Designed miniproteins, single chains, continued (2). Designs and how they scored, part 88

Each design is a single chain, and the fold is of that chain. pLDDT is the mean over its residues in the fold that is shown.

## One batch from the design tools (miniprotein)

Design m7235
Fold by ESMFold2-Fast:
Structure m7235 (fold): chain A 88 residues (1-88)
Amino acid sequence: SELEKLRKALELLVEASRAFDQGNYEEAIKKLEEAAKLLRETGSPLGQAAADSVEKAIEALKNGDYRTAAVHLTAAALLVVGGILELE
């Protein structure tokens, strides 16, 4: 279901945030790529917006722009939470 995809994406974003906080940017990118894939599969506007934010966070991490990555990661988490709340 869409709700299950959003919940799994949120779990992956939490795991990515932990890796990011540890300075493990490679693991953070891996978790974010998994989250983006699930969010793209939802088809919902909030899921698509969250995927856009995740993809921007990945690009920022790959470029060493950790501040920009943190902003986009936060935006993605808020959008996913919003999507979950709309479906519950």
Scores: mean pLDDT 88

Design m7236
Fold by ESMFold2-Fast:
Structure m7236 (fold): chain A 67 residues (1-67)
Amino acid sequence: SAIDFVVARLKLLGEYHSVAQVREVLKEVGFSESNIKKVEEALIQRFGEDALLSPEQIREVLEEIFG
């Protein structure tokens, strides 16, 4: 799935990721700008603007929005 590709890419890049880095990975995988913004807003609301996020935290948010 697209979610599995995003999570695999994030794991390859490192253990923790900024919201900006998640945004870039979603863009690379082909998510629309509206869907990227939805994920960005959900991550900021849940964890904060300056949070460093694990790939599994990001998976949970993606699955809640798109699963």
Scores: mean pLDDT 87

Design m7237
Fold by ESMFold2-Fast:
Structure m7237 (fold): chain A 60 residues (1-60)
Amino acid sequence: MKGIYRAVEDYEARNSNELSLKKGDIVEVLLEVSDRWVVAKNLKTGEIGIVPKSVLEKIE
């Protein structure tokens, strides 16, 4: 799943390891950690954390 993705919906982090996203945020997926979760970097804020795969759509 490495690549550039867009958040298709808002996501609020529930702990410090998770990344909060707003719909339309562009993220770089760095690695897949499970069938449900990826490590991503928010390209607007520079923050890195885990997010659900279900909130992301691949664009590049």
Scores: mean pLDDT 82

Design m7238
Fold by ESMFold2-Fast:
Structure m7238 (fold): chain A 79 residues (1-79)
Amino acid sequence: MDKEEVEKLANEFSEAMVNKDFKKTIELARKLLELTDDPVFLESILDALRYMLENYDLTPEEKEAVRELIAEIERKLKE
């Protein structure tokens, strides 16, 4: 069931974010984006990714991945 899967991944995403595991956070954000078009979840992921770009020391590769995810979420929210 999509709801149970989304809730599980959302919890894992939050845990990875708290642990500053940015690679895992990015991977989980991609999975969440594939499973849900719910604006509430999309806005939460978007806010978290923006916070990461502004406040954490990300590698250039991680920064590019986060920017791509932000752009994809913004496109979904406008469509």
Scores: mean pLDDT 79

Design m7239
Fold by ESMFold2-Fast:
Formats: sequence, C-alpha cells, structure tokens
Structure m7239 (fold): chain A 106 residues (1-106)
Amino acid sequence: SAAEERERIRRNLLGLARGVAAVDVRAELKKLGLEELGEEVAKMIFEGASLEEIKEYIREKLAEDPELAEKVIEIVERSWREGLDFAVAFLSAVFGLPEEVLRETL
C-alpha cells in the first residue's frame, strides 16, 4: 500500500540521516576536546534518541558550563539538519524520486 511504501521511505531516510549526523557530531565534538561526549551523543543519535532527549543529556553532562552546552546543542541541531538534507539528496539521486516526495514522508 501507499502507506507502507511511505513508512519504508521514511525509515530509510531517517536511518541514513542519523548515520550521517552521528559521524558529523562525533567529529565536531572531537575538535572541541569533547571526544567522550561526542561518542555518547553520536551513539544516541544512531540508536534513535529524540533531539529533545539528546539536548537534555547534553545540558546534564555540561551543567557546569551552560554556554558550552548550548554551543554543542547548536552543533547537534545543525548536524541533524545537514544529515536529513544529505539523506534526501542521496536517495533522490539513487532512486530518481523528487526531493519533495521524500521530504513529505518526514
């Protein structure tokens, strides 16, 4: 059915987006000297944690430095958006589907 096809597309998009975002977050947090936090956050992203759960985790881990916490959250939010954009463009190119059709599944 169209609903089953839409759900399969959505799962493939989110899986690819999470993988790309996780790799980017790990790399960016390593540059900030936050390699251990970057590893845990990347794992959370890859394993399907929500953006709100990830933000809460970051704020708890960096409670003594709220400015750094917000900078890390900005990196995560940007990496999530860029991961989605990459996943849409990649699957659009591979399957010959318009990007808009793929974005409508999100």
Scores: mean pLDDT 89

Design m7240
Fold by ESMFold2-Fast:
Structure m7240 (fold): chain A 86 residues (1-86)
Amino acid sequence: EIERLLEEARRLEERARELQARLDEVGQRLTDLLRQIGEETDPERREELRRQAEELRQEMLDLQRERDRLLRRAEELRRRAEELRG
C-alpha cells in the first residue's frame, strides 16, 4: 500500500512537471504575442492580437490550476504513506 501511494504521488508529480513545461511553452508564445502587439500599428489587428494574448493567459491559468491540483494530491498521498509507516 505505501509503495502504491508513493508510486501514484510520483506519477502526479511527473504530470505536474509536464504541465510546467507546457506553461513555459505558452509563456513563450505569450511573450512573442506581446512583442507583436508592441510592433502592430493597426488598432483592429492590435485588438485581435490582444484577444489571442488573453486566451493564452487563460490557458496558463488553467494549466497552473491543474498543476497545483496534482501537486496537492501528490502531497496528500505522501502524507498518507508516512502515516501508514507509523
Scores: mean pLDDT 87

Design m7241
Fold by ESMFold2-Fast:
Structure m7241 (fold): chain A 73 residues (1-73)
Amino acid sequence: AAPQIKITNTPASTAKVGDVVTTTATNTGSVPATVTLRPLSPLAEGAKPDTESVKVTLEPGETATASFKVVPA
């Protein structure tokens, strides 16, 4: 038995300053998992997320979403 994590990210295209990148993780496995959510979109030059990462513990069947605002680097 192992955790199985499905990750989705919006937008799929390059994010620029003023955009919000949303990362969603779902534990589809049978055991709890601790995951680090981070923006998975490519960032434009001179852009960075306002928060680097968020750690969450996902129980089986649980979903977590984190939103990252893109700010000037």
Scores: mean pLDDT 77

Design m7242
Fold by ESMFold2-Fast:
Structure m7242 (fold): chain A 83 residues (1-83)
Amino acid sequence: SYLEKAEEYIKKADEALKKGDARKAAEYAHKAKEYAMEALKTSDDVLKAIGLVIRAIGLGFEAGLLGKKLGDEEAAKFAEEKG
């Protein structure tokens, strides 16, 4: 389901952040947000879907901060525009 895919990409984004991979973290957070938003449109579990959107946005923000800390401007910009 879209909810399961969103949770999978949230986990991948968190793991990428722990590894210091700002670019992968931002990309996975963006995918998590996309799946969570599709879940909002098609799911009866609206509250869970909203929670996943918020979590994905938070991970994208953290990825952007990590990108700025590392001087990875492309990762920071991706997180700002897509996260």
Scores: mean pLDDT 80

Design m7243
Fold by ESMFold2-Fast:
Structure m7243 (fold): chain A 69 residues (1-69)
Amino acid sequence: MSKEEFEKEVKRALLVMEVSLALDPETARRVIDLIEAGASPEQIREELLKAGVDEETAERIVKLYEEMK
């Protein structure tokens, strides 16, 4: 893998971990499915906030997602 591909994989792993820690398993799976489907950062943020994730954690997750695109 290139260094850039490796960095994206690390960011993906961090993103999945943050989502899994912030949400219950069913909601986390739904958010991860949206990420894999290429949902917009705004859609991901709205789903996180709707699920009860705080603004700071939601912003961190969205930033990680945008860095992967």
Scores: mean pLDDT 79

Design m7244
Fold by ESMFold2-Fast:
Structure m7244 (fold): chain A 89 residues (1-89)
Amino acid sequence: SAIEEARRLLEQIRNSEDAREAIRLALELAKLALETVSDDREKILRAIGLILRAIGVELDLELGGDPEKAKREAVEIAEESLRLIEESA
């Protein structure tokens, strides 16, 4: 199920030692949230917001941003994405 996939991704993000890997996985989880909330405008906009946040973190890392901050943000994005999937089940 989408919830089981989301939980696996979140655990991978939490256990990742690479901030770039963590944010890529967070982006995948945010995309999964968007696929899950197909007919609710508010939830669609929330999912798009999470995708844009993940892209922003990835771009910040590319520009030499703090990897530890990026990992914290990846976990937060992933947790919010999982909540959105759970709300849509």
Scores: mean pLDDT 88

Design m7245
Fold by ESMFold2-Fast:
Structure m7245 (fold): chain A 55 residues (1-55)
Amino acid sequence: SSKLRELGEKYGVSVEQLEGLKTLAEELGEDVAIQYAVKELGLSREEARELLKEL
């Protein structure tokens, strides 16, 4: 929870969005999670990739 909170503050996304993104990556793969983060969370592809490495 504390790590997710820190990531949320760093990337400007909620903990709930981070938990959803992590689940999406685990269920459908990293590429789908990156596409979602870019489209729905307003992150760049590089930001999305770095965020997923830290989840």
Scores: mean pLDDT 84

Design m7246
Fold by ESMFold2-Fast:
Structure m7246 (fold): chain A 60 residues (1-60)
Amino acid sequence: SMSKKYSELGGKAGRDVGIREAKKKGLKPEEIEKMAKEGEERGRKVGYLAPDNIEYARKL
């Protein structure tokens, strides 16, 4: 389904953002993975509820 596809896209984008922010802050690998998981969960939820927001953010 489209909702499933955008949930997955949002999850990948959210994970990447979490990793990037954690590395920018100089966090340890364990904290990087924690922020990656938190970003992935947020991204999946946003992609599921608002697919257009994920497509817009991906183009930026």
Scores: mean pLDDT 74

Design m7247
Fold by ESMFold2-Fast:
Structure m7247 (fold): chain A 60 residues (1-60)
Amino acid sequence: LSEETLVALAKALGVPETVDAAREKIRELLKSGDVEPLLQAAARLGLTPEQVRALVKEFS
């Protein structure tokens, strides 16, 4: 995913619009095991669930 996409995901997830905030939120969701909010945010941005799952795996 591009940095622009990560910033958009940060906004959709309700965190500050930065790449670092997006990465931290994604790691938090992965650590909790709840990936549904991430999938929902990505769907609103037009991303595929597969792209989001790949991103979550990258941060594990």
Scores: mean pLDDT 76

Design m7248
Fold by ESMFold2-Fast:
Structure m7248 (fold): chain A 103 residues (1-103)
Amino acid sequence: SSADWDAVLAALRAWAARMDPGLRELALRVVALLEEARRNGFTREEVERVKRELARLIAAAHARETDRGLLLELEGLVAEALALIAREAGLPVSEVQRFLNEI
């Protein structure tokens, strides 16, 4: 669990470092919110906040980034983060699929 979180957060930071300042800021904001939500046990309010910021990051990346490989990398990292959130919050598989379909 801790190693899985450390890996996905490090990968999001590494992805952010390769982006323009606007995308970098959004990605680092998502990292900070994930770390805060993890410390607080992923309450419903924090899950909804993280979902909103992940959707915002994906939308901004699709609008600004033209490298399909970098976009696919971000989508993979978002999917990994959502799977970890679902595990921490005790969400069923159907809720994981709902999150992925909404972003």
Scores: mean pLDDT 81

Design m7249
Fold by ESMFold2-Fast:
Structure m7249 (fold): chain A 64 residues (1-64)
Amino acid sequence: SMEEEIKRIEKEIKELEEEIEKLEEEKEKVKDDPEKVLELEIEIGMLRIRLGVLKVVLKKLKEK
């Protein structure tokens, strides 16, 4: 159902936001290592893209 799909997406959004927060904290710990910072920035960037896509999908589902 649409309600089940909305709940699934909301859960995935929450999990992605929590993962991004943890990676941002790791980035602060390694800030003096440019190579590790770059690797974490790439990972965070990919997760932020996924988060953006899910937020658009959620908005479209709620408009129905």
Scores: mean pLDDT 86

Design m7250
Fold by ESMFold2-Fast:
Structure m7250 (fold): chain A 68 residues (1-68)
Amino acid sequence: SSLEERRKLAREIVEKIEKAMEEAYKELVEEAKKNKRYDLLEKASKYPSKESQYVYLLSLLREEKEKE
């Protein structure tokens, strides 16, 4: 019983994390578009997972902000 409830809760948490990551990724995509960094969007699309694409875009967009 408690194990099955923990599995259900874990699935719900994962779904919430995935939705939050999707929203954060969309925000980064819009930021890249506003800065005309379509090259970064193309390079990010080559990464095999949504998480790796997010980390790639985040790191490069943050690096550019620190240089300006």
Scores: mean pLDDT 77

Design m7251
Fold by ESMFold2-Fast:
Structure m7251 (fold): chain A 63 residues (1-63)
Amino acid sequence: MEKVRELIQKAREALEKGDIEKAEKYINEAFQLMKENPDIPEELRDELLGLSAEVMRKRKEKL
């Protein structure tokens, strides 16, 4: 659980710095941990889905 929250925070920080590639990497790592831990709260899943959508949007707008 703590590792997923840490990765979400790192992804947010990367997005703020404009490092889309790094943000995507942290999001992918968090999704992998979620697949291994099915008891993860829906709250964290929603945050990851939102961040993933934001990263995809930023990639299209910036790149």
Scores: mean pLDDT 77

Design m7252
Fold by ESMFold2-Fast:
Structure m7252 (fold): chain A 76 residues (1-76)
Amino acid sequence: ALEKAKEYEELGKKALKEGNIEEAVKHYALAAEYYFKAGDYKGAAKAARKAAELVSDDPEMKEQLLGLADEAEKLA
């Protein structure tokens, strides 16, 4: 779980460097989910916050990502 979270985080960083914001959001969101499942709540909160910052024109997704970050921060 933790290794998979790190892989998605690196994919998110790569997508950002390539200017592919939509792919970056998907990869950071997946990283957050896998960090949370692994018990790395600090990693989960950071990745979820990053994905939420990048979300445009999808308020429901942004709200879900911020909710995940808030829950992870409470558990960290």
Scores: mean pLDDT 82

Design m7253
Fold by ESMFold2-Fast:
Structure m7253 (fold): chain A 62 residues (1-62)
Amino acid sequence: MDSATIKKIYETARAEGATGVLIDEKRGIVSVSAPDEETAKKIEEAVAAIDGVKKVTVGAAS
């Protein structure tokens, strides 16, 4: 995963309201924390649309 893709993941997740972001570059897995389930779903859909992302895991602090 290149630096531009990493930056895009962080910017997209934070714009959608993510409270935390972790990226596994080798596996293409993005783990995101969200304040609620609605925000978690929006983050998952937006980040999953990014080229190079193979899996998104979102935790909601409901």
Scores: mean pLDDT 79

Design m7254
Fold by ESMFold2-Fast:
Structure m7254 (fold): chain A 86 residues (1-86)
Amino acid sequence: SMSELQKALEEAKKLLEEAKKSKDPKVQLEKAEKLLDIAEKYPDNKELIEIAKEAAMIALKVSKDLKLINRAIGLILRAIGLELDL
């Protein structure tokens, strides 16, 4: 549905903006996880996949402990998996 996809794109752009403004890696990871959930619902949409990957990369840059770094890497790998299936 085009209406559902447009709503998903608007929500994704908002979540990415929130991730960019945050300095807390846990908050950034939560936003990235939500973005990846959206991208997985629309796996043929390159923009949603790129947004999810960008958010996960932002979280990786701010993450300083191994647990948070591993979470961010896992999200990046999931996003790359979606890109490879395009």
Scores: mean pLDDT 85

Design m7255
Fold by ESMFold2-Fast:
Structure m7255 (fold): chain A 60 residues (1-60)
Amino acid sequence: MKVVSGLGVGPTREEAEAAARAAAEALAKQMGLTVVDVETEVILETPSVVVARATARAVP
């Protein structure tokens, strides 16, 4: 099992988390891995921008 991370930025928490998840999944796919679990966390939240991190656990 490998761990892959992605970052997402958006005007809302939902958009930032979705972008982070998409980035982590895209990187896992590029590495030839299948995502089995994804955890998202907000690392920065301001009135104008939200930054989220997604941590994906993936297998070959």
Scores: mean pLDDT 83

Design m7256
Fold by ESMFold2-Fast:
Structure m7256 (fold): chain A 88 residues (1-88)
Amino acid sequence: DEFERALREVVELLRAQAQASLDKLRAAGAPQERIDLAERLAAARTPEEIARVLADYQRRVGASIARSAEEYLAELREAARLLLEERR
């Protein structure tokens, strides 16, 4: 369960960063696509939700090498594993 706790800490960090970005983007009058991305990330509660939001955004923007939701989820899990490893 230490891994699940570390994974939750990674999700909470990303949500906090997204919320800060959202407030700044709205104040600056950023494009709707950027505001929508930050809003969805700030609302995400699970690694799976964050991965889906990022994958959907990449598809919408038409990135030549778009990351899949599975690849983003793997990155989030790796970040949690590294956080847990550092605490040992």
Scores: mean pLDDT 76

Design m7257
Fold by ESMFold2-Fast:
Structure m7257 (fold): chain A 63 residues (1-63)
Amino acid sequence: MRKEIEIEIAKAMALMYASVASLSADEETRERLRELAERAAEAETEEEIEEVLREIRRLVEES
């Protein structure tokens, strides 16, 4: 399978996760999720996207 397709899917999942999480988050957490979504959009590797996803999960768990 093409690595580029996997990266695009991972980005879409990260953006969706951040947007859904922001619906129930407070204002400060929502701003942090927005920053992480921008980081995911700028990511060029699967490793970078996984790091962003890990930070989103951590932020949601601590909110």
Scores: mean pLDDT 76

Design m7258
Fold by ESMFold2-Fast:
Structure m7258 (fold): chain A 65 residues (1-65)
Amino acid sequence: RAEELLEEGVRAWEAGDLERAARLYLQAAREGDPEIRRRAAAELRRAAAADPRVAEALAALNGAA
């Protein structure tokens, strides 16, 4: 389940759906086993470092409803 969220996040990232990718990585981190959470956190940091839109999307989701 959580591994599927990670994989879908990667696919969304490759498709350019940055908001979806960030959301899927966050969900995987919240619902996954410790190993999945560690991997999801690494993917999130990598995505945010590679593309500032990921950081903006996360800020918007956190600040707005």
Scores: mean pLDDT 71

Design m7259
Fold by ESMFold2-Fast:
Structure m7259 (fold): chain A 67 residues (1-67)
Amino acid sequence: SREEMEEAIIEEVNEAVRESLLEEGVSQEEIDKILELTTKSLRELLESMSEEQQATLFEIHLEALEA
């Protein structure tokens, strides 16, 4: 479903951001606060997209994971 794809994209982005910030020495608590804000922004962006646009983004995401 749209919601499942949206949550999958958010989860993958959050995981990548978390790893990057941990490498920079940012604390888990600070990372959680940053991810809360970025998740909200990303969710708002995804909700503004059409199903066709979301499908395109999902395809790009899958290609990136296989690269």
Scores: mean pLDDT 75

Design m7260
Fold by ESMFold2-Fast:
Structure m7260 (fold): chain A 55 residues (1-55)
Amino acid sequence: SREEVIRRLEEEARRLRELAEELRETDPFLALVYEMAAGSSETVVERIRERMLAE
């Protein structure tokens, strides 16, 4: 279901942000990459939510 996809994407975004926080001091570049990836997942969630509200 779309709700399940949203939950998985939100969980993935959270994990990516936690990983980015842990890597901030040891690998700042990789931390930034994970933070950007989390933002991308969050954007996809917003688009799915907009689509669901339109139905």
Scores: mean pLDDT 83

Design m7261
Fold by ESMFold2-Fast:
Parts: sequence; structure tokens; C-alpha cells
Structure m7261 (fold): chain A 67 residues (1-67)
Amino acid sequence: MPSEEELLARLEAARARLEAAGATEAAARVDALREAFLQLAPQLSPEERAELARMVLASVDALLAEA
């Protein structure tokens, strides 16, 4: 499982890549996922936070695959 720092770095890289590809809506969705993670993670147990991180990464991978 990536650290929170590594997760956020991967989200920023994905957003930049999508933006560079002209996929502005997908890039905005990645930013929304980042904000949702930052908002929810402090309220979750370590296990719930790990599951949320996994779900966020899966969503980002799907967005990258569509671009």
C-alpha cells in the first residue's frame, strides 16, 4: 500500500498526464478524488483509509485507461 504522500503524488501525476492529453474532465475527476480522500481519510480507521486509497487508485486507473 502506498503512503499518503505516494498516493497524492500518483494522483497529481495522473491529473497532469490527463490535462496534457486534453482530457480536462477526467483531470477534474482526479482532483475531486484527491479532495475526497483528504476530506475523508482523517475520519477513517487505518483499515478504512487503506480501502479508500485502493478504491481511489482503481478509479484513477480507469480514468487513465479511458484517455
Scores: mean pLDDT 81

Design m7262
Fold by ESMFold2-Fast:
Structure m7262 (fold): chain A 68 residues (1-68)
Amino acid sequence: SEERVKATNLAVGAALRMVGLLLEGASPDELRAFHEETVAELSKYPPEIAEEARAFLDRVLERLLAQL
């Protein structure tokens, strides 16, 4: 449960930061780079927890990149 809370907080915090970066005019490549770094951090958590958090962040990235 503690690891799930930590991974969730990391994922939610990263999602909010990605939204902030987009609003400040970050490029798609900058958003992808930040996403890649966050996914690497999540990979240190147990697979079940990391998989759920990665799926969430992948959806956030896809939706942000679709904003034109």
Scores: mean pLDDT 85

Design m7263
Fold by ESMFold2-Fast:
Structure m7263 (fold): chain A 76 residues (1-76)
Amino acid sequence: EEREKEQKAANYYTAGGIALAAGDWFEQQGNKEEAIEAYKTAIELFKKAIEYTSPEDRPVAERGLKEAEERLKKLE
């Protein structure tokens, strides 16, 4: 059970990071709508990572969430 939660946290965190990077790339290309969608996806994935992560790793996932939220807020 705990091993499965750690794997889920890692998978969600990695996916969130990929979505965040995709958002940054779309923003750099001037694709604002795609950037917003990617950042929203990153936010949901980081929220899932936080849900499954250990207390020790929680700050890392929370930093990802905050960064994605700040990126999205700048585009709204």
Scores: mean pLDDT 84

Design m7264
Fold by ESMFold2-Fast:
Structure m7264 (fold): chain A 67 residues (1-67)
Amino acid sequence: GPAASRNGRAAAEAGAAGDAAAASTGGYHMFKLGPNEEVSKAGKEAAEAGQAGDAAKAATYGRLAFE
């Protein structure tokens, strides 16, 4: 849905900018608001990567929400 897509885009943009904490936050919202299991799982991966400080990996999973 639109909320998951917006949060996926926010996670991708934050991760691309090197902001792992913001990317993690976007991934967490994508995980909670995901319209299907694939988007929810990608959000969880983005949140976990961001928490680990891997901004690039968080960005990659965030992009899966908005193609």
Scores: mean pLDDT 75

Design m7265
Fold by ESMFold2-Fast:
Structure m7265 (fold): chain A 104 residues (1-104)
Amino acid sequence: SEAEKLLEEGEKYAKEGDYEKAIEAYEKALKIYEKENDKLGIAEVYKNLGELYEKMGDYEKAIEYYLKAAAIYRELGAGKDEDDGALLMAKELEAKAEELKKKL
């Protein structure tokens, strides 16, 4: 998918330290997933933006995006067992956000 390719491109730029190009690729992927109403794709972009802003030392933005991703993962796992992959991801991202709040 075009959105998946843009997500991979953003991840590559993030690893290379080209944060502006990473953000641009992630924003393009986000717009496609929003048009498709792909909740999982949207959550994955927010998770990657959280990781990117954390690498940049922008902990406020990292927390924001981790919590946005966690909210969607919780929605996807609603009514499921607590071992559900989406619920486990939501808990992981919420824990990352709480850890980063200690650095503010």
Scores: mean pLDDT 88

Design m7266
Fold by ESMFold2-Fast:
Structure m7266 (fold): chain A 76 residues (1-76)
Amino acid sequence: SAKETLDLLKQRAYAEADRIEALDPELGAEFRKKVDEAYEQAVKALEESPEKGSDAMNKLTELLEEIRARARALAA
């Protein structure tokens, strides 16, 4: 389901934010907050319409890729 996909995206984003937090606690916390906000927006969007839900889920996926890129940059 779309919600199960959102839950997986949130968990993956949290794992990447944890990696960042180990090196930069403030940045890691900021990314977790952004993930929480994006997830809440996506859940609300899904309740409104499937189309809005899909758009919000794409934004959460983009955020996950951004967090992953920052985690890689910090580890280098």
Scores: mean pLDDT 85

Design m7267
Fold by ESMFold2-Fast:
Structure m7267 (fold): chain A 65 residues (1-65)
Amino acid sequence: GLREELLRLIGEILRIIGEIEDLKRKKEENKEDEEMVKKLEKEIEKLEEEREKLLKKMKELEEKL
């Protein structure tokens, strides 16, 4: 049902948030390495875009409940 899909989606969003926070921590730990920082920033940006897409899907499901 819609509630089960919503809970699954919330789980995916939380996982992505955790991954973003881990990458932000790695960025701070490696801030002297410009190449590593740029790589991590690109990965963070991709995950933030994915999070935004999932948040939109979550809102659509919540509106149907």
Scores: mean pLDDT 83

Design m7268
Fold by ESMFold2-Fast:
Structure m7268 (fold): chain A 65 residues (1-65)
Amino acid sequence: ALESIKDPAVREALRRASAAFLAVGIPQSVVDAAIKEVARRYAERPLSPEEAVALFAQIVADALA
Protein backbone atom coordinates (compact mmCIF):
# COMPACT_ATOMS: atom_id res chain seq x y z
CA ALA A 1 0.00 0.00 0.00
CA LEU A 2 2.73 2.53 0.92
CA GLU A 3 4.63 1.64 -2.31
CA SER A 4 1.67 2.98 -4.36
CA ILE A 5 2.27 6.47 -2.86
CA LYS A 6 4.82 8.16 -5.13
CA ASP A 7 5.66 11.07 -2.80
CA PRO A 8 8.48 9.88 -0.48
CA ALA A 9 7.63 12.56 2.12
CA VAL A 10 4.04 11.24 2.39
CA ARG A 11 5.28 7.61 2.60
CA GLU A 12 7.80 8.53 5.32
CA ALA A 13 5.21 10.50 7.35
CA LEU A 14 2.72 7.59 7.19
CA ARG A 15 5.43 5.04 8.09
CA ARG A 16 6.37 7.10 11.18
CA ALA A 17 2.71 7.62 12.16
CA SER A 18 2.08 3.85 11.77
CA ALA A 19 5.09 3.02 13.98
CA ALA A 20 3.93 5.52 16.64
CA PHE A 21 0.37 4.10 16.70
CA LEU A 22 1.69 0.51 16.93
CA ALA A 23 4.01 1.58 19.79
CA VAL A 24 1.00 2.86 21.84
CA GLY A 25 -0.90 -0.43 21.35
CA ILE A 26 -3.17 0.21 18.35
CA PRO A 27 -3.72 -3.20 16.65
CA GLN A 28 -1.71 -3.96 13.48
CA SER A 29 -4.98 -4.80 11.62
CA VAL A 30 -6.39 -1.31 12.33
CA VAL A 31 -3.15 0.41 11.26
CA ASP A 32 -2.92 -1.71 8.07
CA ALA A 33 -6.56 -0.96 7.11
CA ALA A 34 -6.07 2.78 7.72
CA ILE A 35 -2.88 2.87 5.57
CA LYS A 36 -4.71 1.08 2.71
CA GLU A 37 -7.55 3.64 2.85
CA VAL A 38 -5.10 6.59 2.87
CA ALA A 39 -3.24 5.06 -0.12
CA ARG A 40 -6.58 4.62 -1.95
CA ARG A 41 -7.53 8.28 -1.35
CA TYR A 42 -4.04 9.45 -2.34
CA ALA A 43 -4.46 7.60 -5.68
CA GLU A 44 -7.67 9.61 -6.31
CA ARG A 45 -6.19 12.96 -5.17
CA PRO A 46 -2.61 13.57 -3.95
CA LEU A 47 -2.37 14.46 -0.26
CA SER A 48 0.30 16.47 1.58
CA PRO A 49 2.14 14.65 4.40
CA GLU A 50 0.05 16.63 6.92
CA GLU A 51 -3.26 15.74 5.18
CA ALA A 52 -2.24 12.07 4.92
CA VAL A 53 -1.32 11.79 8.62
CA ALA A 54 -4.51 13.64 9.67
CA LEU A 55 -6.64 11.30 7.53
CA PHE A 56 -4.77 8.25 8.89
CA ALA A 57 -5.39 9.38 12.49
CA GLN A 58 -9.10 10.03 11.78
CA ILE A 59 -9.58 6.57 10.21
CA VAL A 60 -7.89 4.92 13.22
CA ALA A 61 -10.07 6.95 15.64
CA ASP A 62 -13.25 5.97 13.72
CA ALA A 63 -12.22 2.27 13.75
CA LEU A 64 -11.80 2.37 17.57
CA ALA A 65 -15.19 4.05 18.20
Scores: mean pLDDT 83

Design m7269
Fold by ESMFold2-Fast:
Structure m7269 (fold): chain A 55 residues (1-55)
Amino acid sequence: MELERRIEEERERLEELKKLKEENKDNPIKETALEFAILAVEQEIEMLEEELKKK
C-alpha cells in the first residue's frame, strides 16, 4: 500500500538523520539543523500512521 511504503521510506530517512546527528555531535549548527529535520520527519511519520489507522 502507498501509505505503508511511505512510512517505511520516512523511517529509513529518520534512521539516516539520527546517524548523521550522532556523527555531528561536535558541530552545534549541523546538530541543530539535523534535529529540526528529525522532528519534521517524525511529524510526517505520525501523520502517515494516523492516516493509515483510519483505514
Scores: mean pLDDT 80

Design m7271
Fold by ESMFold2-Fast:
Structure m7271 (fold): chain A 78 residues (1-78)
Amino acid sequence: LSEELQNEVEASMLAIAAAVYKIIAENYEKKGDLEKAAEAYREAAKYYREAAKVSTNPEPYLKAAKEYEEKAKKLEEE
């Protein structure tokens, strides 16, 4: 694999991990478990930030990371 292709695959895998944590967080939020929802949103944000580090187009990943970091913070402040 070329380095660029390998980086694209890695970024995609990290983004998939982030999406899984987002779904976990949404499920906890629906159940009223705001602490676990916040933890899952923070994990989603971490994976989006890691995807941004390896991606040739980091901006969408960084925007997603910031969104979920802000959502986690709001849930933690309740």
Scores: mean pLDDT 84

Design m7272
Fold by ESMFold2-Fast:
Structure m7272 (fold): chain A 62 residues (1-62)
Amino acid sequence: GSDVDLEERLPAIKESAVRIAEREGLPQSIIDDIRAARSVAELLKALKRLGDAINDKIEKEK
């Protein structure tokens, strides 16, 4: 099913986010924040930082 708990998806989401950050050439600090996340709340905070960094990069590349 598609309705799995976010905690069960935590490792897969972290791997995907790290791959995106590495592919986009983002700072190691963002990758480290993602890897350090131990809860859904910490992961969401790290993902927000990842999204903000991607948006900043895109805005400057326009």
Scores: mean pLDDT 76

